# Designs tried in a protein design run: designed miniproteins, single chains, continued (3). Part 5

Each design is a single chain, and the fold is of that chain. pLDDT is the mean over its residues in the fold that is shown.

## One batch from the design tools (miniprotein)

Design m8141
Fold by ESMFold2-Fast:
Structure m8141 (fold): chain A 91 residues (1-91)
Amino acid sequence: SAELEEMVKRLLEIVEEGLKEGLSDEEITERVKEEAIRWMLERRFSPAELRELAMRASRAFAEDPRLSDEQVDLLNQTLGDAVAEVMAALA
């Protein structure tokens, strides 16, 4: 959906802005997690949409040449944690 594409784009923008500012990987992942949780809760995504978001974002992170394998793994873990927290909050 357009909303999922917007979310993935926004998460990539947060990563890009953090890298440009010289933020640590920890600071970048904290910003990604906070924005992802806030956006997902505000839009009340279904569990199916949350899983689709995780898959699309994972692919986008893996395809970004600016990110190391370690940064991609950390972002994927962070997004997985965010999705789990949102799913628990909506249950």
Scores: mean pLDDT 82

Design m8142
Fold by ESMFold2-Fast:
Structure m8142 (fold): chain A 89 residues (1-89)
Amino acid sequence: SAADKAAQAGREAFDRGLTGSEAVAIANQKAREAGGDPATGIEKAAESLGGKVRSGGPAQRARDAATSIMEAAGQKVGGFPAAPVGGSG
């Protein structure tokens, strides 16, 4: 699916040492190329990185997923700031 392709691309970008922002951008681009929903692709990418996607509206889950990817990338590559800042809740 488009979401699975986006998740794989985001995970591969993370594994190559790209920033969380780059990984999210790559996942988003792959979802668009496949004609799918970018938010769902980002959610699956976060799940593949061990991130938590909470129940809620699609926009909230996408934000949580993007933050999770950025945080995971920051921990792996050192100090990448999360965006948007605000957390869940």
Scores: mean pLDDT 62

Design m8143
Fold by ESMFold2-Fast:
Structure m8143 (fold): chain A 98 residues (1-98)
Amino acid sequence: GRYRVRLVLHGVGLLSEEELREAVREGVERVGLELLSLEVRLDRESGIAEIEFVVEAESEEEAREAGLQTVEEINRRLKEKDPSAEAKLLELEVEELS
């Protein structure tokens, strides 16, 4: 089925919106899911990003795993720029679309 994944992250101001989109694509690919849509909003002043994507998945758990893999990829990319940087996951929501 289709699942919407919403992430709110703090501490991501070193990354661009395109780098955040690339991190989502890589996180989704790691779980082996199909990415159907992606929206990213980054407030550089606060360092807060809102990421919403839709995946085709067998379960809510697989969609949630894509969200967690996205967070891990974001942290990997942040640490390449600054070893002390770390994203804080503020919200992770998964909703089945039917």
Scores: mean pLDDT 89

Design m8144
Fold by ESMFold2-Fast:
Structure m8144 (fold): chain A 97 residues (1-97)
Amino acid sequence: SAAEREELVAALMKVYNLSEEEARALLDALEAADRDGDGKLTLEELTAAILEASGGKISEEEARAHAEMLQAEFDKDGDGRIDYRELLQHILDLARK
C-alpha cells in the first residue's frame, strides 16, 4: 500500500504537473470522499476533493469544471458517479509510458 501510494504520488506529479504536496492532498481528499469504500465518487465529492487539493489556487466553479470533465471521461455506467480507482489506474498507466 505504501509503495502503491508513492507510485500514485509520482504519477500525479508527472501527468498533471502537480507538486508532491498537491498530489498527496489530492489522494487524501479522494480517499476521504469515498466514505463507502466502493471506489466511486459523486460529482460533488470529486469537486470537493479537487478544491481541497488546490489549497485555494482555484475557485469552486473551476474545480467543478474539472470534475465534470473527469465525469464525462470515467463515468462508464452513466449513474453520475466516477470510478476514481479506475481514474488512478489510468494515471499510473500514463506515467508508465
Scores: mean pLDDT 74

Design m8145
Fold by ESMFold2-Fast:
Parts: sequence; C-alpha cells; structure tokens
Structure m8145 (fold): chain A 85 residues (1-85)
Amino acid sequence: ESKKLLEQAKEILEKELEKTKDPLGKEALELGKKGVELASKGTPEDIRKSASLLTSSGILAVASGDEETIKAITEVIKLVDKAVS
C-alpha cells in the first residue's frame, strides 16, 4: 500500500532528524522529507520532482559521511520507489 510506505519513509526521516547534529546530514534529511511529500501528491510532475530531491538528498547524505543518515536516506529512497511503482 503506497500510503503506508510513504508514512514509513516519513517516520524514518523524522526519527533521524531528532538524532542528527551534522548540518549536511540535517539538510539531506530535510530534502528527503520534501521528496516524500511530493511523492505523496502522486502526479507524474510531483513524482519527477520527488526523484530529483531524493537524488540530491542521497548526495548530501554521502557528503556528510554519517552512516546513519546514509542508511536512513537509502531506505527512504527504496520505500518511495516501491510506493510510486
């Protein structure tokens, strides 16, 4: 169920945002949250914009070097891909 997967993705991001102190990690998680929000709108335009934001989120997560942030963003991307496919 797409809605359930997007709710799980949002919960992962919210939990990591509470723990993360690194500025790049926070930025990655905030971009991820915007990506999930766009995916939840479900239009082809919003899904494309979501994919772009999640890609940027992933790049920032890797740049942060924070393994927990990288893992969280990777899981969120997988959940969103499953929700929109």
Scores: mean pLDDT 86

Design m8146
Fold by ESMFold2-Fast:
Structure m8146 (fold): chain A 112 residues (1-112)
Amino acid sequence: SLEELKQRILETVDELLRIADEAKALMPPEYQAEIDRLKGELREVKARLEASTDKEEMVQLALEILGISNRLLDILEKAVEETGDPRLAELYRRFARVRDELTQLLIELQKL
């Protein structure tokens, strides 16, 4: 159902936020401000998605979430490259997997 897909997307966003927060603790200070900014944007779009009851609006909000998630993933990749930290590399891989789950949920949402 629409409500079940919405709930699964919201849970995926919560996991992305959790991974981003864990990754931030391992990142150089110059990346931390940008991660905080993108986490803030992600929380704002999440709140709008939670309040939405319109499928077309939910699709647009999920696309915005995916866009922010891709920007977070790009910053994580740069931090992994610069630090060589294997813990950060594992968080990057976890984030990428959860982002891919979000993409599949968006495809399912569009098919409703």
Scores: mean pLDDT 90

Design m8147
Fold by ESMFold2-Fast:
Structure m8147 (fold): chain A 79 residues (1-79)
Amino acid sequence: EEEEKRFEELKKESPQVIADNKKLIDDFIKNEGKELYEKLQKAIREGKPLDEIYRLQNELFKKLEPKFIEWAKKKVEEK
């Protein structure tokens, strides 16, 4: 129950967090993540199994992790 409350709080924060770092994501998709993003979009359009879609999403997030770490460091410095 406590963990559920923490998760709900994170969901409420996530739209703002996404908006704040949307530019980082857009730049990633245009450069390093372009190929993976196109593969993900194609899989969704073709109605591939969810397992395949989730695998592609996980690869995309893995490559985004370093950029989120840099973003988080800057946020900590601000606070």
Scores: mean pLDDT 67

Design m8148
Fold by ESMFold2-Fast:
Structure m8148 (fold): chain A 56 residues (1-56)
Amino acid sequence: MEKAEEAVRLTREALANDTVNAEIEARVFDLLEEAGDEETLAALEAELHAHHGIAL
């Protein structure tokens, strides 16, 4: 859904620009929780974990 797509886009942009931070992570998770898309949440968690070396 639109919220899940926005969350993916924000995550990709933050990774590309090296601007990943707690504020962006919280916003992405809020969008995915509202969308109810657990599969996309798990995929983005894995991607951010690989980038930071930390689980979200």
Scores: mean pLDDT 66

Design m8149
Fold by ESMFold2-Fast:
Formats: sequence, C-alpha cells, structure tokens
Structure m8149 (fold): chain A 100 residues (1-100)
Amino acid sequence: MLEELIEKEKAGTLTAEDYLEIALTSEDLDLQVEAARRAGLLDPRALERLADHPDVRVRAAAAGMAAVHGLLDLARRIAADPEIHPGVQEQIEALIKEAE
C-alpha cells in the first residue's frame, strides 16, 4: 500500500485532494495515516478536515503536520485530545516548541 502510494506520487498523479479522500475513505488504517501526512504536506488546509477524523492516529498525524507548517493553534487543539497517547502528545508539543 505505502509503496504503491509513493509510486503514484513519483508519477505526479496524486493531488492533496486525492490523499485527503484516501485518508477519509480507506479501510487500511496505516494507509489512512500516511495519506493524511501527505495531504497535509501538499496542502495544509487539508489538516483542518483531518482534525475531526474518527481515528485518533489520523488526528495525531494531522497535529504533527500542523505543527511542522506553523499552524500552532490547530496543532495544540488536536494534541489536547485525551485519546492521543501521551508519548505522541509530547512529540507534537516538541514540534510546536521548535516552530516557535
């Protein structure tokens, strides 16, 4: 799955909207998480939609990408989710601190 996604990305055929659709609709959670990161990398506006994703791992990925892009309020809002593992919250907080 991930290798196929990378192959299509190299071909220049996947857009941020395509990755966002995969993150919202795929039955493969690892693929959803990776697609969320790629959507955020290509278009940070996609991260706002991913903040409300039903899966906590996808939301955590969106928070990390938001921090990397300097969307600190969004990153803090998502990181406040009590379902996110404390170690992952610490990593997101470190990214927010570095972006300041």
Scores: mean pLDDT 76

Design m8150
Fold by ESMFold2-Fast:
Structure m8150 (fold): chain A 66 residues (1-66)
Amino acid sequence: DLIERLKEWDEKRKKAYEALKKNPFKNTIPIEKMKELGAPPVDPELNKKATKELSLEFYEKYAKDI
């Protein structure tokens, strides 16, 4: 199920961004690497859409702050 995989991926990413906000100095994972890690192995077209939408949300939220 794509939705279930996206939830797991979102939770992982959310935790990583929380850690980045708390301690970016010690535990910095570049946003680019997070995009790469968070891509689930599903339909490439659907995966691109979902990943892009989530990435844009997190990127705009945290990239602006950083």
Scores: mean pLDDT 58

Design m8151
Fold by ESMFold2-Fast:
Structure m8151 (fold): chain A 95 residues (1-95)
Amino acid sequence: MSLIVDLAEELLNKKSVDISGVRDSDVEIFTSADIERLDEICRRYAGVKATTPIVKKAAFVCRTENLSPADFLKELESVLEELTIKPLVEAVQKV
């Protein structure tokens, strides 16, 4: 699975985010605006605050997948939307 999908599933299942291999310097890629956007996405789709471990994991994913923070946040929101909204809509439409 992609690291973005793994992170999305960790957020939705309210599991502790695995920060193994994350470097403290990895978070320097994120601006205050990027962190605010990540928090907005986490609260909207997963009902969780973007805590320090979540921010660190997001930065690690950006580095490992060679994504900009903006591209990562867009993809994360898309994955979370598909996992939360699309299955609910499809379940209703099965009637």
Scores: mean pLDDT 75

Design m8152
Fold by ESMFold2-Fast:
Order: C-alpha cells, then sequence, then structure tokens
Structure m8152 (fold): chain A 90 residues (1-90)
C-alpha cells in the first residue's frame, strides 16, 4: 500500500512539474520553444503511463517487487523533470 502511494505521488509530482515546463516552453516567442514543448509532453505521457501501470498492478494484487520497479521508474522520471525545469529557468 505505501509503495503504490509513493509511486503515485512521485508520478503526480512529475506531471505537475512537466506541466510547468510546458507552460514555460509555450510562452517562449510566438510559437514557443519546440524542444522544451516536445520534452515536456514526453514527460507527461511517461508519467501518465506509470500511474496507469501502478493502478493496474493494484487491481491485480501485484507483488511488492512490481511496485518497487514502478517507484524506481517514477523517481528516474522525476529526476529528468527536475533537470528540465532547471534548464527552462524555473
Amino acid sequence: MELIEETLKTAEKTLELAQEILKAGQSTGEKGDPSIIEKAQELIRRAQEIIERAREAEANNAPKSEYEKLLKEAEELLREAEEMRRAAGL
């Protein structure tokens, strides 16, 4: 229960951060910064996939090892989002 909660919180934090990066990218010039926009959209997509997989694992009563893998993936994605936020000047 705690591992799935941690995984969901981490992925949701990544979504919030990716949305802030997306806004920053969109506000850059007339057309926005395509590189920042593309990367932010990819982070959003990957975070949503982790959330969906975590909910499916919960529904299927998956073993602890499955949640540990999802948490690690979520933590790595959050790290990427934090680096992207810094690069975007946020």
Scores: mean pLDDT 79

Design m8153
Fold by ESMFold2-Fast:
Structure m8153 (fold): chain A 83 residues (1-83)
Amino acid sequence: MEEERRREEEIRELKREMNKLVEKASEAFRKGSLREEALELLEKAKELRRRILELSPQSVLDELDAAVREVAEAVRRVVERLE
């Protein structure tokens, strides 16, 4: 079952990367970072979500959707400040 274990590890790593992006997006909002940085974080979050959807069981999807929404919300706040 090395293949199954590997898949579980990949999903776990992708989830960690998603959490990292949420944290960075929150930090960008708090510090008033450049809009470009916030948009890059959002794009990375979408890419990670797509990869996880290709690999992941259904149970992970809700958490990823929440994380993507958090990144999007943080990006929106940064953009609103810059406009």
Scores: mean pLDDT 65

Design m8154
Fold by ESMFold2-Fast:
Structure m8154 (fold): chain A 92 residues (1-92)
Amino acid sequence: SARGEAGRARVEAAGAAEQEALDAFTEQATREGIELMKRTGNLEEGLKLAKEKAAQLSPSARAKAIEAITEALERAKKELEEAKREAAEAAR
């Protein structure tokens, strides 16, 4: 373990802090996207908001964030459609 471990550990420490910030960003952008989608009925508007906020990230972080947010919005859309059908049936 003699080659580059000190450099690697420093890069990993910086990467861990960036990953934590990226995770926090992704969670916040997902929540905002879901709220916008529920309010407007448009998943695309939630994605646009997420892409605008993600524009400040590095290309690799941006791609990961957009992918995670897209999956979360698609899941939320399915849950919303199911809840909507159940509510419509219960409400007459």
Scores: mean pLDDT 74

Design m8155
Fold by ESMFold2-Fast:
Structure m8155 (fold): chain A 117 residues (1-117)
Amino acid sequence: SIEELAEEVEKLAEELLKYPELRDLAEAVRLLVEAVRLLLEDPDSREALNLLIATALQAIGVLLDAEREGNEAVKEAAELVLRAALLLLRDPASEEALREALELAKKAAELALEYAK
């Protein structure tokens, strides 16, 4: 289910928090999961819209910092989270979009964790 995927992504975000350099990426992933859960309860949620905007801004910040530091793995991960947020901002009521956004966030978290090993 989408909720099971959201729980899996949330657990990956908790793993990211163990690495100080990945904290801001972890926050972006966590905001996205919260937005998805709100959209599952209410597709017209203004709170979810606000969280998606916050996710996009946080991901842009992570992306710019990773670019300056030459961290290509974190940059790619941030780009995936940004793409997930933008997908849901364009199509917030789509079950397919909710699933795809969580899959993008999962891939982002896995890429960042692989780099941190």
Scores: mean pLDDT 88

Design m8156
Fold by ESMFold2-Fast:
Structure m8156 (fold): chain A 98 residues (1-98)
Amino acid sequence: AEAEARRQELLASAPSEEVIEARRFTAHGILAAAAWFEGELLLKSDNPRLQEIGRELIRAADELQQAMKDGAPRDVLDALADRIRALIEEADALKKEL
């Protein structure tokens, strides 16, 4: 009964501000995890520039996770997410030239 009540409450509140924020929080969490994983893979590369991008990705992932934990404002979270995406794009471009 309690699980059914929570499900009905969630459906009734979608797409509320709380649901939008929860989805955004989940998206940032997924991005941080992806950045950390990609960073670890890049650190295993023999290329010094890819290793440097890997270190920057791990740092940015940690910063995003910490900002989320601290309840940082949306613009701060979005800026960190943009930084992570830019680093991934740079790594992908370099991999194509190696």
Scores: mean pLDDT 78

Design m8157
Fold by ESMFold2-Fast:
Structure m8157 (fold): chain A 95 residues (1-95)
Amino acid sequence: SAKIQEDEAVKQLIRDFLTALEQVDPEKAKELLIKLYEKGALPSDVANVAEELELDREKLQAGFKALNKLLKEQQVEESLLNYLKQIAEILNLPL
């Protein structure tokens, strides 16, 4: 059904976002973060997928810090910064 396809598409965006963070690709991670925010993906939804993927926590932390720095340097909307912060807080990752 359309809803199942939309839910799976959001999960794939989350996986792509987390992969970009683990690769420490802040530009790609920013693009994907914006798409997730626009689709209304909850911070908890992103965190739950991260727990399922057995990601390298040190690389993921480096990716979150790099993305946070990029977003601040580009003076993005505070709502997007808060969205990233909420995801990081649920995952217990410092920014």
Scores: mean pLDDT 85

Design m8158
Fold by ESMFold2-Fast:
Structure m8158 (fold): chain A 79 residues (1-79)
Amino acid sequence: SDDEAIKAVVDAGLAEIRAVVEEGIAAGLSRNEILERIIGKLEELIARLKAEFPGHPLAEKLIAKLRAEIEELRAEIAR
């Protein structure tokens, strides 16, 4: 189903976010540099959901949640 396909795309995006966090920590990146990389991956995931599932109700709800997460992370960088 489209719902399962959307979840698979989200799960893949979250796995990429986890990988950039682990790689950033291992490389000794600053907290803010890691947060900026996470934001970049969240923006890529939003773009992918918009492209692959345009107008889908579940995708729109997930995009709204991901946008809220980006706003929270941007607030952390501003501290």
Scores: mean pLDDT 88

Design m8159
Fold by ESMFold2-Fast:
Structure m8159 (fold): chain A 75 residues (1-75)
Amino acid sequence: SKEEQIRRLEEEYTRQLMAVFVDMADRLGAVLEEARRNRWSAAERQARLQRVSDDANAQVARLRAEYEERLQAIR
């Protein structure tokens, strides 16, 4: 049914979003550890953290667009 297809799509989308957030958390932790180890400036640390955030936001936007397109095809 269309309802079952939508449910499966929502479950897939949720899993993909969770994977992005888990990866983001891991990458932020890695940046902070590397900054500590290598004595990065506050500016360098902030720039690296911002890039991780920007990358995650871009992935979320792409996943949302893909989800909306697939949802429209089912409806």
Scores: mean pLDDT 89

Design m8160
Fold by ESMFold2-Fast:
Structure m8160 (fold): chain A 85 residues (1-85)
Amino acid sequence: MEEEKKKKEEELREKVEDLKKTLEKLYETLKKKGILTEEGEKEFEELKKKIEELYKKGGSQEEIQKLVNELTALVLRIIGDELDK
């Protein structure tokens, strides 16, 4: 049972690492396009802190999915706001 627990913990950590990598790529992309606002930059930093906290605590699949949804919503809002200008 210890090996099974370690595998599940590794899988969840990998998902959190992937989420962090995705966030960093999206942040760089939006910043490069010049559409990242000061408010958006602050929201990315807040979300990054939440991801780092999950990595330290060991998050559940549900908690990881919530952060994925938050990141997706943030990116879509920033892009949508720019397109509506």
Scores: mean pLDDT 78

Design m8161
Fold by ESMFold2-Fast:
Structure m8161 (fold): chain A 89 residues (1-89)
Amino acid sequence: SLEVTVSLRFVRRGDRHIVEVTVEASEPQPLIVKFVDTASGRRTAVARQIGPEGRVTVELESDGPVEAQVYLQRDGVETLLASASGTVP
């Protein structure tokens, strides 16, 4: 079975607030990562291919409360596999 996890890490790069979204999968798989900045309502979606390394990291700028959702898309259907939420510590 495909197992997927998602985790968030908040970092500063100079004056920028960066959210690192790390997705790990038990097998190589194309996945869709959806990101919601819950304070602003801003939404971003990015397609990523996870290879044999089993991991990909997506970086986004946000200093507010955020949610990351990882979807599998097959035959026009999106299935939620994992989600994580957090705020700047």
Scores: mean pLDDT 82

Design m8162
Fold by ESMFold2-Fast:
Parts: structure tokens; sequence; C-alpha cells
Structure m8162 (fold): chain A 93 residues (1-93)
């Protein structure tokens, strides 16, 4: 239903980490939630929720406080059904 890029992880000049993914919608979905989970977190955090149209591309980012090496898991969920549509990972440089 949705294609998701690997998580692109960037260390910011102030020591914070930015995680970014790009989504491409293969079909129209009325309510999509994008959840980011840093390796040190026990649960995913919703970052964005919206309707996606077939053929759309969306970029979503999350910034976390300064940490050591950080890995991220990103999940795309259909909020109406709870179905996992896509999942990807990435690590801090």
Amino acid sequence: AIEISPVQVERLPDGRTRATVTLRALETIDYVVVEFRAESESQARPVAAWRVEKGDTHTVSRVVPERGKEAFTVRVVDAATGELLAETTGEAP
C-alpha cells in the first residue's frame, strides 16, 4: 500500500539527531499515521497523521535530543484498521 525509504539519520551541529523518511503512496489511504521509535525508547511516537493520495510522496522528520549512536524504527500504520502498512530502520552516523 505504501513504500517507505530507509531512515536517513543526520547528526545536527548542536548534537541532536534528525531522522527522516520518504513515503510513496501506492494507493489512497484516508488516515495514515507515521510513528518513529528511537532505539532507547520503549514505544513508538506518532509524528504525522494525514490522508495520502495514490502517487503522492511525503517526507517526514523527527528530531530527538542529543544521544550516543541512535537507531530508529519507523512504522506506517492505517489508523482506521491498525494495519501495519510499512516499516523501515536506520542508524545515526
Scores: mean pLDDT 77

Design m8163
Fold by ESMFold2-Fast:
Structure m8163 (fold): chain A 55 residues (1-55)
Amino acid sequence: SLSADLQALREELQALLEKTRERLATVENPVIAEGVLHTAEVLAEYNLKLAEEKE
């Protein structure tokens, strides 16, 4: 179950990151763009760690 759950989550996170990159292309301020991407990555990492810790 953990492997299947992590695989699904990874796929979802990659889709989210791709959407984030697309959004960043329309953002005028590169500092804001960088912050959004970094936040998305940190959130993804925490979710993955939490899932692994549970099982």
Scores: mean pLDDT 71

Design m8164
Fold by ESMFold2-Fast:
Structure m8164 (fold): chain A 85 residues (1-85)
Amino acid sequence: SEELRKFLESLSDKEFTQFLNEKVQKIYDEAQKKAKEEIERYRKEHPDMTEEEFLDYSLEILRKAYDEAQKKVDEFFRELAKLRE
């Protein structure tokens, strides 16, 4: 959006770096929160799960969440690159 481009152009180098860091951190925080909620829900639905099965499931969900977060970060940087074209 042209409004977003004008906003980004108004930022100092320090403010721009902070904006990027806050956006990236928010993406990972949201992914981690959703993963934890999914893991807790699955544990409640499967109370007879062994500690090993719970660990394996938790690691799989967290890995998928971080992979999705990385894709969103990559998409965010691609959109920023388009604004500079």
Scores: mean pLDDT 83

Design m8165
Fold by ESMFold2-Fast:
Structure m8165 (fold): chain A 78 residues (1-78)
Amino acid sequence: MKPLSPEQVKEAQEKLAELQRRMLLSDTIDQLEEVLKELEEAKKEYASDETFVKQLDNLIVNVKSRLEILKKRQAAAG
């Protein structure tokens, strides 16, 4: 129920930006699975801020969608 402190918000936003960048640079299933794991850990770490958790959930959905596409592409290519 307590919102994140200004310092925690800054740290959370920096982590969000880093995870977004890693997601965009991820070309392999392995890399996307690592990003997904880090997003889930960040969600646990910042669980007190529902708005931030919602932003993380949006990224998790995006990463899962990309993983599905890559897995289907690998299956089609083999």
Scores: mean pLDDT 78

Design m8166
Fold by ESMFold2-Fast:
Structure m8166 (fold): chain A 113 residues (1-113)
Amino acid sequence: NEVFEALLKIPGVDEEKAEAILKSFGASREDLSPLRKKIAEWMKKNPDKIDELVEEAERLAEAFGISKTDGLFVAALLFAHFGKLPSELTVEDLLKIPGVDEELARRILEAVR
């Protein structure tokens, strides 16, 4: 489960928070198929935003000390859920995700801005 492992590499995210985050996107540690489908549909509908999402994903990866691929999974999760680039989100938007506290929300936004 590559997405679950990516979430665990984010500072402040434990197994309970990672599972809560996946569940908020309709996925679980055992079944990522709803998440994979949602990401694929997003990429098909938003080809013009892929380059910007990749750039923001790279900034997230650097800020959290995770791989470029792991950063892309995190950025794609946020876009799939909100329909916005990570940089366009607010702290209030990120707090709607179970397991995301104000500190983690702030760190995500600082990384992509």
Scores: mean pLDDT 74

Design m8167
Fold by ESMFold2-Fast:
Structure m8167 (fold): chain A 58 residues (1-58)
Amino acid sequence: MRDNPVFRELLDASVEVIKAAVELVVSKKQGDTKKAEEARKRLDRYSKRVDELDRELA
């Protein structure tokens, strides 16, 4: 909380997680399996980053 840059990185990573989750759902509904796989990988990557940043702020 004292370090706004860390909070901003967490927020940015969280936004990427939300974007990836939305793209995954949309891609699945559209039947775009390759986009769904890409979104799934992005979701996993950014979820791990959010976990690491959240731990740093805790």
Scores: mean pLDDT 79

Design m8168
Fold by ESMFold2-Fast:
Structure m8168 (fold): chain A 84 residues (1-84)
Amino acid sequence: SERRRQALVDRYLRLLVMKDGIDKSLKYLDEEAKKRPLTPQEQATRKVLENLKKEIDSEIARLRQQLTPEELAEVEKRYEELKK
């Protein structure tokens, strides 16, 4: 159904946005770890974000198998527009 296809497209876009936020947070923590020891709270946050990243990457891989090349291109174009 068209509504079911649109829900998959919307879910994929949301996962790309979530992944970008997690990647930026992990990059920040990785760069800080090079300059100073991370606090126990920052280490715990890093672990949680690494686990969330794995879950999101798995869901993205699953959705990529379900979406058409045209749907993937549409989402990726919309996602790039959101980053501007």
Scores: mean pLDDT 88

Design m8169
Fold by ESMFold2-Fast:
Structure m8169 (fold): chain A 62 residues (1-62)
Amino acid sequence: MEEKKEEYKQLALDAGLPEQAAEEFAQGAVEQGLSLDEVKKALDTANKQKDIGRETARELAA
């Protein structure tokens, strides 16, 4: 499932997250088993509220 992690990382980077935050987000999303649609929704929320981008990834992983 490395392909899925890389895809999610690229989506996070495209959403404007820093590389480290994008990697952490992608790893959390893959571990939580999120679908591509769920990842896109989470990134849309993170993009609107930058200060919770990292927290959003944690919430999804929890």
Scores: mean pLDDT 70

Design m8170
Fold by ESMFold2-Fast:
Structure m8170 (fold): chain A 94 residues (1-94)
Amino acid sequence: MSADELLAQAEAQLDEILAALDAGASAEEVRELVERAIELARQVIAASTDGEVQAKATALLSGLEEILRALDEGASLEQVRAMALAARAAVDAL
């Protein structure tokens, strides 16, 4: 899979996290989706030599790692949703 295809999958996973939160998914289900998205973002960074793709993947990874930390610290799903929206906005701004 190309770095561009992996980035598209990582961005789609962020949208899946938002959709799951809106559907009333448990914190555990959201955590599993976030961990999968982190793995995809790391694969993009490792596979890409393109600065724009790496910048987007790095911004996404940073946001996802903050969400995972918040979940581990017992943050509300409302806070997690706000963080996921902020991560999407940060990637979209690049």
Scores: mean pLDDT 85

Design m8171
Fold by ESMFold2-Fast:
Order: sequence, then C-alpha cells, then structure tokens
Structure m8171 (fold): chain A 60 residues (1-60)
Amino acid sequence: SLEEEKEIRDESAEEARQLALEKYEKLKKEGVPITVEISEKIIQEATEYAEELFKKKLAE
C-alpha cells in the first residue's frame, strides 16, 4: 500500500541520515574541515543510500 511504502521510505531516509551523521562525526574527530563540497557529497551519498535502502526493503 502507499502508506506502507511511505513508512519504508521514511525509515530508509532516517537510516541514511544516521549514517551521514556518523560520517560527519568521524571527519570531525579526524580534524578534517567540513567544506561545502564535503557536506554536499555526504548529503548526495545519503540521498542515494536512502533510495537504495527503499528499493531493497520493498523487494524483501
């Protein structure tokens, strides 16, 4: 159903967001300056990961 698909999409987005935060915190601990370019890459990778998770969860 559309409602179930939305729940899976929202869950996938949240999981991707958590991984992005972990990556951000790791870079901060390593003393890497977070530039606009690095931030954009993290956001893009998280967005792509959320879509892949959504597709995977729908296929299960």
Scores: mean pLDDT 82

Design m8172
Fold by ESMFold2-Fast:
Structure m8172 (fold): chain A 107 residues (1-107)
Amino acid sequence: MEKVREGAVLYTAGGILIAAADVEASLGRTDRAVELLRQAAELFRRAAEIFEEHLEDDVKTAEENAGKLNPSTSKQASEEARKRAEEMPAVLRRKAEEAEARARELA
């Protein structure tokens, strides 16, 4: 099972649930919106955990691929991969917190 791909799928699914919650809330279906927001928060947390867990693997893969093209760019590619992986969990955890806060306000 490709865990990095699984993280991307969970992130996308979480975003879809947020959009669905916005529609349900606009139609006055508050209970449904709350349910969707809580599900989105859980998906964002799971995605964050997957991206965080695979940080070192992502860095290693980027370094190896850069080394095949130009060894002098290996460090830059590694640093960029690390930055992306480190930023993604924080972004996803923030999205989860925002979804839960909104669910509590609607409940």
Scores: mean pLDDT 78

Design m8173
Fold by ESMFold2-Fast:
Structure m8173 (fold): chain A 55 residues (1-55)
Amino acid sequence: ETVLIVDDSTVTVMKGEVDVEFLSGSKKTIKKGDTFNSDNINKVTSSGTLSIIIK
């Protein structure tokens, strides 16, 4: 189970972790408590249920 909070272009991982693929083709795992910018994202994946909260 993964929970993301989106505030403008900033995405915060509140619970779990996600694998992020950027438009450049780079991949990174973002863990609980970390943030990433949504503007250059190609794909986001998580294991299990993904919930997104938009502020």
Scores: mean pLDDT 80

Design m8174
Fold by ESMFold2-Fast:
Structure m8174 (fold): chain A 93 residues (1-93)
Amino acid sequence: MAEELREKARKLREAARKAREGAELMREGSDVEKGVQLALEAARIFGEVVDESLGEEYIARIKNGSIEEQVKTAEELARLAEAYADAYESQAR
């Protein structure tokens, strides 16, 4: 139903924002720990809304990667979450 698709889109927009903020904090080195936590939270939201196994894959990449890999993974997750949000909003029309 349209309402559930809009709610999924809202959650994914939140995940995208968290992932972008996390990537920025890690890239700047201002608060790497907070950046990692935000990226992990974004991956969990993505897994709950879209695909649990893909969410788990992103969590693993963030936990096991270098700072450079964590930034790239968070940026990729943000882009993907926005794309799914756009798709769900389009389907709700």
Scores: mean pLDDT 86

